# Designed miniproteins, single chains, continued (3): the designs that were tried, part 31

Each design is a single chain, and the fold is of that chain. pLDDT is the mean over its residues in the fold that is shown.

## One batch from the design tools (miniprotein)

Design m9053
Fold by ESMFold2-Fast:
Structure m9053 (fold): chain A 94 residues (1-94)
Amino acid sequence: MVEELEKKMRELAKETEELVRKAEEDPEKREEYLEEAGRKSREMHELEREAGKKAEEEDKKLWEEQKEVAREVAEEIRKVGEEVERELEERRLS
């Protein structure tokens, strides 16, 4: 589910914010914390792309399922209509 990817992205965002704060509090390790924050930021962008792709796939699947059900129902209604027309024609001829 997209929700799992969103949760991970929120966690990475919080971790990135925390690392930036630590970089401000500890000047000696500033570069180390900023490098780690940069790494997590790249992971966030990767998850954003993955979430977008998954959302597209889920939308496509839902549309495919809805379209197939609608088509099946329409075909069944058409067959019943043809049968009713045929019975009416037979009764009118008899």
Scores: mean pLDDT 69

Design m9054
Fold by ESMFold2-Fast:
Structure m9054 (fold): chain A 88 residues (1-88)
Amino acid sequence: MEKVKELFNKAIELAQKEGLITDEDLEKARKEVEKLGVPPEYLDLFAALYAIARSPKATEEMRKILKEIVELLKDKYPKVAEHIESLL
């Protein structure tokens, strides 16, 4: 999870710089990710990843970071990884 958090922070920094995700987008993503049975402590992290992956404004650099995160999540959170990967 530490490497996932590091990559996530890079993706969020890029998303904030580009103005890609709003609080409304995060709230909608949070509800979708919550249905996948993630632990509460990771819900906000996975919701943000899902919102970025869904965004039509996501850059190639952001998509590359998300693909790396997906690979790290496949073993522990396969349903979350599958949903994020399907949007990339």
Scores: mean pLDDT 73

Design m9055
Fold by ESMFold2-Fast:
Structure m9055 (fold): chain A 85 residues (1-85)
Amino acid sequence: MAEEAIREALEQAERVLRLAEELRETDPRLAELLRETAEEVRRAAEEARRMLEEGAPEEEVIEALHRAVGQAQREGAARLEAAEA
């Protein structure tokens, strides 16, 4: 269900943004990296919604969203690892 997958991705981005805000004063660099990751997830969800609006099959929209979110999470994890090293 593409609408549900898009909603879950947006909720995930919101959770990461809240974590970034909580860390802002204690670790501003980590907070910024988390914010960047959340924005990437938000863009993935927005693109998925656009695909759905343009008539792409629901399964293709879900696959594209999961792929993009997974990539954003992997890039975010790499940034976090680099910031800690």
Scores: mean pLDDT 79

Design m9056
Fold by ESMFold2-Fast:
Structure m9056 (fold): chain A 63 residues (1-63)
Amino acid sequence: SAAAARARQQRFRQLLLQLQAQRDKILEQVAQLRAQGQTQQARDYYYQSLGDLNVQINRQIHS
């Protein structure tokens, strides 16, 4: 139905907004670590967090 299609689109849009918010939080944490002079920790956190996020996205796409 048209109502069901709109509900699915709304849920998908909410998911995209949540993923964007999670990415923004990761970037904020990286910026804080860099400001503290923890360059290696910032790099490690960035790649680890992006890896975890990509795994979550891939799992949801295939579910």
Scores: mean pLDDT 80

Design m9057
Fold by ESMFold2-Fast:
Structure m9057 (fold): chain A 73 residues (1-73)
Amino acid sequence: SFERDEETSERLAEALKPLGVEEVKAAVDREAGLLLVEVKASSLTEEQKEQIRKIVEEVARERGLRAHLRLHV
């Protein structure tokens, strides 16, 4: 089951704000080894989407987790 990760949500919101992201929610499933990140934005370029993926994947990797990113555009 997913547990909210407020610290990661706040960190990612700050990091992704310059890329046009409006809202970020992060949750961890420790048994699955998964970091779920949900991102909301009105519009994103392909370059912005790639940068978001890279940042989310790096945060997951540092924590020994696999990233699952959901973009709501």
Scores: mean pLDDT 84

Design m9058
Fold by ESMFold2-Fast:
Parts: C-alpha cells; sequence; structure tokens
Structure m9058 (fold): chain A 69 residues (1-69)
C-alpha cells in the first residue's frame, strides 16, 4: 500500500526534524556559553550540533521528497 509507505516516510521525517531541532537548541546553548566564558570546547560542541542538525534536516528532506512520489 503506497499510502502506508508514504505515512511511514513522513513519520520518520518528523522524527528527524525533531532531532534536528534538539541539536539546534543545544548548538545555541553551547554558543551562548562559549561567548560568555570564552570556552573553545563549548564552541566546538556548538559546531558539532550545527553539523548534526544540518545532516538530519537533509535526511528528512530526502524522505519527504520520496513521500511525494
Amino acid sequence: DEEKKRKELIEKAKELIMESASHSVLAIKYAVTSISTGSQEDLEQAREHVEKSNELDKEAQELLEEAKK
């Protein structure tokens, strides 16, 4: 059933979007802490979370594109 497959892809995309949002929030928190304390470790954590957020967003977009077919 094509509709069931579409629903599963959309649901997976939602999960990835939520994970991406979580990483974006962590990136902001680490960036703010880094600015306040001058911590290079916090700056590195912020960058890692930005990269992970972007990866998850890309994967979610690919699933949503597949769901359109």
Scores: mean pLDDT 85

Design m9059
Fold by ESMFold2-Fast:
Structure m9059 (fold): chain A 82 residues (1-82)
Amino acid sequence: MEEELERLAREAEEAFRRLQELLAAEAAGEEVDRAEVRALAEEVLRLGKEIIELEKEMGKLSEEEAEEAIKELEARVAAALA
């Protein structure tokens, strides 16, 4: 369980870092693949939800805290894509 959480956290960090780099390049006036930006945002959201569900399963988060964390994650990803 902990090893799975660590793996997902590393994957989420890498995907988020790549997403930030593409968004920074676009802000600087570089042409970026918007399909890749969307795919990375979807991957961040998917991995984040898996991490939250695992933390809930491990007793680190209540059902209420997990639901709120998912809403916050979805809001942050939506804001980044706007």
Scores: mean pLDDT 80

Design m9060
Fold by ESMFold2-Fast:
Structure m9060 (fold): chain A 106 residues (1-106)
Amino acid sequence: MTPKELIDKAKELVDQAIKAVREGNYEEALKLLDQLRDVVAKLRLFVQFEYYVTGDEKYKKILKLLDEIDELLSRAYKAVQAGNTEEALRLLEEIKKKLDEISKLL
């Protein structure tokens, strides 16, 4: 799986999670967030390896964005568990924006 394929999969999972939250399907939303965490972890391994090999500062910027996504994912997970639809949707949209920023750097 390429980094671009991982980003595309992450964006798809965010859109599915937004839909699940809007429909009140919180259990499905939590499962989608767990899948998103796995995809983000795989992307991090690729980016860490590329940074180690190339020393290209763009990968350091991507790692920072991935750290921000991890924080947002933890907060989104808690918001979904609490049934806080408005906060969960706000955090998921913010994750989507960070994924778009990573896509532009790749």
Scores: mean pLDDT 90

Design m9061
Fold by ESMFold2-Fast:
Structure m9061 (fold): chain A 84 residues (1-84)
Amino acid sequence: GRAFFEEVAEAAVAAALPEAERLADHPDPEATMAELLERVLEEMLRRGAITEELKEVLLELRRNPDDEELQKRAEELLEELFRR
């Protein structure tokens, strides 16, 4: 359920924070944020907190934040995840 997602997300972000400091010297801040997001989502996937499809949709949505179809798909996948 949602509590499991939130606990794993918090742990994944905490694990990624030291790596974020290394990526801070990257010349492209948007690329750095994308790499950090991918790392957090990969850790969440490894811990079973998200699905492969949700990871892919969230990464695509980061690249195209105004894509209404991706926004809707992400919302649907999160709702399905939070029911469990």
Scores: mean pLDDT 75

Design m9062
Fold by ESMFold2-Fast:
Structure m9062 (fold): chain A 74 residues (1-74)
Amino acid sequence: SHMQQQQAAQAVQDVVDQAVKQTKDKDVQEHIRRAGKVVKDHSVRHGWDAQQARENTQKAVDSVLYNHERFKKR
């Protein structure tokens, strides 16, 4: 339903907003926002509920943060 899609979109936005507040790096913030957009589009295509959207957004954000640390070429 449209309401389920709206709840899933809100869950994605909540995770993104929290993650963005944890960093001052604008490139990392932008990457987090893009990851959230991908998960939101995927949630619409696959009919995810708010819990699934939240969990998958958290995984995507964690992946962004892990890759940023790992591939920062230390």
Scores: mean pLDDT 80

Design m9063
Fold by ESMFold2-Fast:
Structure m9063 (fold): chain A 63 residues (1-63)
Amino acid sequence: TREKIRELILESASYGVLMLGYASKAVFDSPSQQPEYQQAMDDYLAQQDAVLAQAQAFRQQAQ
């Protein structure tokens, strides 16, 4: 539904903000925080993939 797509987009945007925070922390903090940044990157990419997959599924169902 349109509402589900909207929620996925908002959730995706929230991960974008989270990633910006982690990137800033990795730059200004010690290298020991690189594992946290890598984990956040992996989580962000997985979330983006989920959003795209659901958007494609809804488009296919609409056809």
Scores: mean pLDDT 62

Design m9064
Fold by ESMFold2-Fast:
Structure m9064 (fold): chain A 93 residues (1-93)
Amino acid sequence: MEEGARHAREAVEHMRKAAEAAQSGNYDLAVEHAGRAMDHAARFYPVAPLEATEAMGHAAKAMQAAYSGNPDEAVQHAREMAEHARKAAELAA
């Protein structure tokens, strides 16, 4: 589904914004964007349940790393999330 691919791209973008907000000290905004990323990942779950589950898991870990002041680990998990979301987009097409 074209819609599933769109949700995968939106999940990646919101995860990026969550990491940036956390780095700037805007904790509430970071949580909001991480939640939106997870919501978008849930919306491609019916098409790619394994990839959606992995994407949501990595989004949560990226946020935890950002909260603990580990930007390198946050970037690594954001990259893992993007890879699973990309695979979901391919399966949804």
Scores: mean pLDDT 72

Design m9065
Fold by ESMFold2-Fast:
Structure m9065 (fold): chain A 86 residues (1-86)
Amino acid sequence: MDREVGVTELRSSDPAALEAAIRRLIEEAYERGVNVGHIRLEATPDGVVLRITLYEASGGEAEKMAKLPSPEELYRNLEIEVEGPA
């Protein structure tokens, strides 16, 4: 069972910077025994806001931790949410 540890929010107008930040966060979360629960990307006129929610696996038992999304799945999700006038 995972507990919510915190939320990371990143704001940037550069898609490449967002991709790099997503990859780095996923790698770091996996190494530290926390899971990425929800990833949301919101386009605004002033830039793009990425919200990521982290969960800690059952009091530090990383062995029971759920699998993180693949980079390919993240790229597909980003493409869907980037459509708009921003």
Scores: mean pLDDT 51

Design m9066
Fold by ESMFold2-Fast:
Structure m9066 (fold): chain A 100 residues (1-100)
Amino acid sequence: MEKALELVKEAEKLVLEEPELGDKLLKEDPELKERAEKIFEEMLKISKELKSPLVPTRFDLKVIAVAIYLGKKEGLPLEEIEKGILEYYRKEIEAVAKAF
């Protein structure tokens, strides 16, 4: 989980500094796009089920794509990266839902 949090934080920074990177990855890597979109869809479902004001946006989709890319570059198993990203976002969505 901590490794996935680190990847998400670094990905968020990279998407803000290089906004085209996420869009490029989603356009040029169909497997990464498919994986990122599946995680994003699950986050949207969780947000809807919890009636959370934290609704995932295209920015979050780009962050997920970049986080998967960074984790793959570090030689981490894709399944562990995907699980960690989803767990991180689930906790964030739940925390915001409870605060409102």
Scores: mean pLDDT 81

Design m9067
Fold by ESMFold2-Fast:
Structure m9067 (fold): chain A 97 residues (1-97)
Amino acid sequence: SAAAAVAAAQARLDALVARGRELVRELERAGDKAAEDPSYLPELLALYEEAQRLAEELRAFGDEHPAVKAQAVQAADDLLSEAAAAVTRALTRLEQK
C-alpha cells in the first residue's frame, strides 16, 4: 500500500538520520582531540568528508522518496551545519594556543 511505502521510507530516513547524529558525536570527539593535538586533524577532516558523503546520500534518498524529501534535505543541511561547526570549533581552539 502507499501508506506502507511511506512508512518504510520514513523508517529508512530515520536510520540515516541516526547515523548522522552518531557521526556528529564522533566529529565533536575528534574535534576535542584535534584542539589539544593537531596530529588528530586528519581524523577530524576524514570524518567531515564522511559527513559530506552521508549528506549527499540523504539528498539522493529525498529525491527518490518525495513523501520524505523535505525531511531528508533538512537532515542533510543539519548534518553539514553541525559537522562544519565541530571543525570550526576545533580550528578556533587550536589557533588560540
Scores: mean pLDDT 90

Design m9068
Fold by ESMFold2-Fast:
Structure m9068 (fold): chain A 68 residues (1-68)
Amino acid sequence: SKLEELLKEREEELRKNREKLIEQYSKYFNVEKEVVEEAIEEQFKLIEELGEEALSDGFLNELILKKK
């Protein structure tokens, strides 16, 4: 389906912007880039376990703050 391909392409674009996102969060929370990278990887793993509950920016923020 054309719609499924468009959704997949958008997800890939968000993944390509990962480095920019890491730099922005690193500055915002005043933490090392590695801390943000670990939090993002942990969030992706928790999405597989917890589903939609782990998808929020709030959930990612809590993971970053926990590691600070």
Scores: mean pLDDT 70

Design m9069
Fold by ESMFold2-Fast:
Structure m9069 (fold): chain A 77 residues (1-77)
Amino acid sequence: SEVEEFEKELERAEKEGTGYYDLLQKLIDANLPEELIERVVEMIIEKVGYEAAKQIAKYLNDEKFLEVIDKLEEKRK
C-alpha cells in the first residue's frame, strides 16, 4: 500500500532526523494526495520553522513545497 510505504518512510525520517525533503520530493513526483504532502511539510516546519522552510523551498526551487508552506501558515492565522 502507498499509505503503508509512506508511514514507514515518515517513521524513518523522524527517527533519523533527516530525509523529510527526499520523502517530500517522492510524494510530489508520485502525485499522491495533498494531505500526505501536508503531513511531511508540517513535520519539516515543526523541526525548522516557517522562515527556514521557505528558504529551503526556494533553494530547492520547489513551488509545491512553498505553496503548501504558505497554505499551512495562513491556516495558523
Scores: mean pLDDT 75

Design m9070
Fold by ESMFold2-Fast:
Structure m9070 (fold): chain A 115 residues (1-115)
Amino acid sequence: SAREMAEHLRRLSEIARKAGLEKLAEAAEEGSRRVEEAERTGDLERIREAALESLERIDRAFEEEGPKASPEELKKIMEEMTKAGVSAAEIMLPTLDPEEREEAERDIKKAREKA
């Protein structure tokens, strides 16, 4: 759900900030705010756009700053990124083709089994 995604992004921001990954922390914090704002509108398209744009910005920040993190910090960051990604995938399920939906549902199930 959008709320669950926002909560995972907030936790990601806190972990990233403690690790000194300021760009990742800012991307996650902004993502949390944008997803929460979109949810308040009740517009599913805005929620989907906010979710996808937030993941894209977070992935870019992680690619840039990830090498600076310790292995322990990296594990915690990846866990919260995975949880946020699962929540975003669930938001997108109704827009996918049947084959894409089945693949996304399998990925969500695998991610939840690892969490």
Scores: mean pLDDT 80

Design m9071
Fold by ESMFold2-Fast:
Structure m9071 (fold): chain A 74 residues (1-74)
Amino acid sequence: SLEQAQQEADQWTSPFSGPNATNDIQEEALRVHAWAQRHNLPTPSVEELLAQFSSVGELSEYIVDLAFKHGVLP
């Protein structure tokens, strides 16, 4: 249900935030790309990610949105 999905999303801890966060955009792009590949998600190359996004936060939001869109996250 929508309420259950929202609760699970609220409890989900991004592997790219909090104690797992990084300030290196290149490291974040590599982590995003690797995580997406592990979950069989379609994602641009690391070079394309770095061309499209200018911050670690934007990359983190991108992967979360992609995961929700493809049903990997609740």
Scores: mean pLDDT 67

Design m9072
Fold by ESMFold2-Fast:
Structure m9072 (fold): chain A 59 residues (1-59)
Amino acid sequence: DEYRKKLEELFEKINAGTEDLEGLKKEAMEILNDPNLPYEVGLMAIGVLLRIIGKENDP
């Protein structure tokens, strides 16, 4: 539940055009390092990382 809210905040920041992509990536990776993550939360974290990678590789 706490991770879900955190990931929703990360999605909002990415969509709002933040320049701190490295910070957001680090937070999403820390969530993914939890071996007890629910499947749904894990997918959200992967989604955040994919969106960040898309932003970094799209000029």
Scores: mean pLDDT 76

Design m9073
Fold by ESMFold2-Fast:
Parts: structure tokens; C-alpha cells; sequence
Structure m9073 (fold): chain A 68 residues (1-68)
């Protein structure tokens, strides 16, 4: 659900400036998002793009939970 993912991102981002663990997890998520974009640009298999996005989502969810 896009609305839920957006809410998780906003929650995590709110604490990134004050919580170094949240910041680190968001940086990891951004790296996986960048990789997914690179894979799309290179015409890579859909499953690889989905795997990269799933990894990014995992880090975002963990960052949001850590932020309370």
C-alpha cells in the first residue's frame, strides 16, 4: 500500500536528524532505491528490480519502527 509506505518514510525521516540509527537505515534504503533505478535503466529482469525495492522497503520499515 503506497499510502502506508509513504507514512513509514515520513515517520523515519522525522527522526533521521536526531537518531543516527534511523539515518543509517534510510541511507541503506536510498542505496537500494538507487540500485533499483539503475537496474530499470539497464533493462534488467523485473525480479531483480523487485528484490532491490523489497530490500529498500525492509530498511524503511525498520527505520520507522526504530523511530517509534
Amino acid sequence: DLEELERWLETAAKYAATNPEVKKLLELAQQHIARAAELVDAGADESRVQAALAEAERHVREAARLAE
Scores: mean pLDDT 76

Design m9074
Fold by ESMFold2-Fast:
Structure m9074 (fold): chain A 108 residues (1-108)
Amino acid sequence: SIEDIIDETVERLLKTSDPEEAYRIVLEGAREIINSSSDSYKAGQALIDLLNRIEKEVSDPDVLKAALKAIKEAAMELLKSTEDKQGILRAIAAILRAIGLLFELEQK
């Protein structure tokens, strides 16, 4: 299930202190969410749900930054692959939220 993919991705992410590994873990999980979702709206919403879990649970700023970059990349891939209006809007929302959080991290 999508929730199982989110849970496994977050669990793996919490076990690493390496930003490169964090990026790979989250990008793999996000792509699995996209491929396992029945439509692009559900995929985009699940990417936002994954991002919200990561923001709440990841305290290491370098790991968090890498994870946010991975979600942005996956959401951009979703945006390029969908023509559904609701899917497009959710992909854009995920991209903008990731960019906003990355900007906040650069200001610290």
Scores: mean pLDDT 89

Design m9075
Fold by ESMFold2-Fast:
Structure m9075 (fold): chain A 88 residues (1-88)
Amino acid sequence: SAGAETVARYVRAVERNAETVERVIAEMAKEREKYEDVAAMLAEALRRLAELEDDEAEREALLALAEWVEAGLGFSRLAELYEAWEAA
């Protein structure tokens, strides 16, 4: 999906600048719970919008976006990548 491809590009950008990313991730970790709460609320809103959509393609797009947002706009995946990088 477009969302997954955007997250993949973001992850690759993170890998290219590890020193700066390390510092940014440390700051992001402080706000992780707030970020995840906002993402969960947005994902729920997107699912409710999907229920109101008559167009099947638009409905599927909204549901896919909700799943991408619920993954923390890639934040959880970014955190997993950082932990794996630290362990290596």
Scores: mean pLDDT 62

Design m9076
Fold by ESMFold2-Fast:
Structure m9076 (fold): chain A 100 residues (1-100)
Amino acid sequence: AEPTFTLPDAFFALAKEVGVTTRELTLGELVAAIGAYALKQNLFDPNNPSIVNLKDTLLGEILGVDEVDTLNAKELLDLVIDSIARVDPEAAEKMRAALE
């Protein structure tokens, strides 16, 4: 079975905006929820959908990068995992392993 982890409160609040009803998610489900949130909030760059705009957004605030205007999808995922590592380092290690 794919490893699941319990979302921190801030990420669960974000995930609820796109219809997530459980705190226990796989890495793939978290990536899908963040992607759906970015799409709903029009955060993707219209000229390059691999770039996410974080300025003045809830996602940027949660990640502590509200001063950064844009990130690519890989950089965004790395910051999400780093944020989870501050609360649950074991879950973050399992996520990094799942990306290999």
Scores: mean pLDDT 72

Design m9077
Fold by ESMFold2-Fast:
Structure m9077 (fold): chain A 88 residues (1-88)
Amino acid sequence: SMQKELEEKRKRIEDLLVEKTKEFAELGNKYSDIFKNMSPEIKKELAEILRELEAKLQAGEVTEEDINRFYERILELIKKAIEEQKKK
């Protein structure tokens, strides 16, 4: 039934968010100085992505695919910030 599949996807999304939130908290603690010293461009991109993700979650209109896309984008921005700080 489609209704049961939608309910399962919502539960999977919630579980995925818990795991990803823990991972990002660890990254935030480890790379706190990197986050503080991010370029304005990377900070704006990160804030925009997080705002879009939060809005979709609050509206209940996010899919597993959407979460994976958002997390990939966030990880890439974090990686770029780290590279920028080292390369300087």
Scores: mean pLDDT 73

Design m9078
Fold by ESMFold2-Fast:
Structure m9078 (fold): chain A 60 residues (1-60)
Amino acid sequence: VDELLASLPEVARKALQALRDAYEAGTLTPQDAVKAANTLIEEAGLTPQEVGELIRAVLA
């Protein structure tokens, strides 16, 4: 997970960090998760499965 995060573009890493910050603050919405997933697919070239695994790991 950490190696994959280090290889991500800055935009994708910022999207994951924003998602985690929103989760910890109790302000996370389904729209935030969808936006982060779309950024990871488009900017990092990840598959929907890899994106789902990353988001679950970040929020778990």
Scores: mean pLDDT 74

Design m9079
Fold by ESMFold2-Fast:
Structure m9079 (fold): chain A 59 residues (1-59)
Amino acid sequence: KKFEEAVKKIIEEMARDIADELGLTEEQRKKVIDYAIKNGITSEEKIRELALQIKKEEE
């Protein structure tokens, strides 16, 4: 696959795993994935911070 597609898939998988690990709802999980892909966030730490932020706001 092309590099851009591979990167997006990695972001999606990491965001999904982190959201699931942190116990986010399906809606919160989708929000994390969409935001991470939109902003090209490839750092696991940054995705985790984003997930925690969304969880706090949407709890």
Scores: mean pLDDT 76

Design m9080
Fold by ESMFold2-Fast:
Structure m9080 (fold): chain A 94 residues (1-94)
Amino acid sequence: ASLEQKIGSLAVQNLLLAGRLRALGQHDEARTVEELVEKAIEAMLQSNVLEAAKYVYEASKIAHEGLRAAGDEEGAKTAENNAEQALKYYQQAS
């Protein structure tokens, strides 16, 4: 898969995590994740892979913090792994 496809996959995963946050009453964190994913998609449409990876990394960190605070340990671990992958893609794009 291309770097853009890998980042796109993480963006979709973050939208699923935003759904988990919303179900757990973490509405502000869910909205922040959704907004960061929207920015990542805009960056990808402009072929700005570096900026897209940065926004996906930021979204994943917010998802991790919110899910951990809500006691969703499985969701928090998924978000942590997504952040690590996004950071790796950011470094590859740099």
Scores: mean pLDDT 90

Design m9081
Fold by ESMFold2-Fast:
Structure m9081 (fold): chain A 76 residues (1-76)
Amino acid sequence: MTLEELKEAAKRGLEDIEEFEKLNPNLSEEVKEALAKLKEKLQAVLEAKNLEEAKEKAEEALKALGEFQKAFAAEL
């Protein structure tokens, strides 16, 4: 995986989250906070200066995605 591929994935992730929030305006504060953290981590991937940094930020984004999934599942 290249730096450009990681940044492209992060851009798509941010777009998907924005669309999800538009379709689900009544999400709980816990889920909204988890999504905000995920967006922050994805933005960090976009701002990465090299592949090593982007990989580290992508790992943080994956952890944030897991936290979002847990928060969302707890509401179901």
Scores: mean pLDDT 82

Design m9082
Fold by ESMFold2-Fast:
Structure m9082 (fold): chain A 117 residues (1-117)
Amino acid sequence: SLEELEKEIKELLEKVGLLDLYEFMSEEIRKLAQGNEKAYLLGVSSFLYSLAGDTVKALKAGVEAAEEVPEEIRDLVLGYMLALGGVDPAILAKLTEEEKKKLLEYGDKYYELALKL
């Protein structure tokens, strides 16, 4: 379930000191999605892919999230997703390869949930 998935993500990110960043980013993505659940799920997927270091998947999900929002804010959403693709290397250095793999799997699960909408 989405609730169990969110719990697992929060537990992983709390362990590595990135929970506050995740909560801040999730709230900003929720605001940008403007009630569009598919845009929200794609935006969170993009962010998780960025933390995992998969820039190709992050950009793809971010572009798809921008396509789901009103045209008036698309460039803003796209710019925000592109900025997330430039995650500080010091943040990425906090994550082991195994933790990045889990974040990639969580990103995939959010992406799959978005495709069902």
Scores: mean pLDDT 82

Design m9083
Fold by ESMFold2-Fast:
Structure m9083 (fold): chain A 60 residues (1-60)
Amino acid sequence: SEEIRKKLKELIEKKLKENDGQVTKEQLIEAVKESGSPLKISESDSIEEVVEKVVLFLQG
């Protein structure tokens, strides 16, 4: 939903601001869970794979 995408984007932007433009895989997974996003992220996924899943979800 639009609300979940907006919340995820805001959570990621907040973490980027707090970490000088960088975010860890763990911080991305936390933001996904906190936003209530239905994204299935595996512990075995690389940071690049997690980023791709997040970007695709945010784009719709």
Scores: mean pLDDT 79

Design m9084
Fold by ESMFold2-Fast:
Structure m9084 (fold): chain A 56 residues (1-56)
Amino acid sequence: SADAARGAEKAAASGGSAAASAAYNGHTDVLGSREAGRWGDRGDAEGAGRAAEKGS
């Protein structure tokens, strides 16, 4: 699944908003809706994109 891993990395970089939505929902499940705002939205999208570029 090296091909799948490669696709996932590219999807993370180009789909930052999708990654942010996933993280937003995950954070909401743990800490609640108000806390999700700290992770979700654009801030987390940028973090996910940078992580993909940095870590490959």
Scores: mean pLDDT 50

Design m9085
Fold by ESMFold2-Fast:
Structure m9085 (fold): chain A 95 residues (1-95)
Amino acid sequence: VEEENRKIVKEMEELVEARVKYIDIVIDYLKKLDPEIAEQVQDLKDEFKSKADQIIETMKKNVKDSDVVEAKKKELEALAGELNMQVVMKMSEVK
């Protein structure tokens, strides 16, 4: 159980890293088009990373509790989806 839950934690850490890298590319692109929107996307990234790091820490502390790990996995996946929607909305504001 602990070993399987630790694998889930690693998958979630990889998800967070991939999302952050993707958003960094978007920010670099937006800086050339609209620096104000780029700053707003940077704020969204920073808020996501702060919340995601807290979720991962909770998972790490509860690797013996599969219910907690599964609930936090769903919370993090929902948070990542929300970030993607917010970033797309900000990109649509570029003229």
Scores: mean pLDDT 85

Design m9086
Fold by ESMFold2-Fast:
Structure m9086 (fold): chain A 81 residues (1-81)
Amino acid sequence: MKEEVKEKIEKMKEAAKKRGVELHDELIFALLVEEGFDVEALKEVAKENNNEEAIRAVELTERGDGEAMREIILKIIKEDK
């Protein structure tokens, strides 16, 4: 499961890069929760990468706050180049 999560993240980042967008891990992890990936596996991958923001995104998306999280991340992406 962790390998599938890592592979999906890398594919998403590569696809976004081809479109001139840099995807933050928070958005990627939130989308993977909605896609039905295992929450514990997502948290483990985020912990392995020492990414506390990604862990928070997973937790908020699971609680149904994913839309609010995505809005925040999209704002960051537009400002951060």
Scores: mean pLDDT 70

Design m9087
Fold by ESMFold2-Fast:
Structure m9087 (fold): chain A 75 residues (1-75)
Amino acid sequence: SVEELRKKYNELSSEYDQLVANKAPQSEIIEAVDKVIEQLDELISAETDPEVKARLEKEKEKLEKEREELEEKAK
């Protein structure tokens, strides 16, 4: 259900935020954000409310940019 997907997204997002706050190894932070983005894609695909869907799509764009910055810093 959309509710279950949202719950999983929130859990993964929280884990990602904790890793960033605790300055975890960059590889772990990248792995965590990848999981958040994957879950967010599933949530966006299942969401039927256009306002909620637009907010989730905007959040995905922010996370994708953040992932690119993390990957660039690793090089």
Scores: mean pLDDT 84

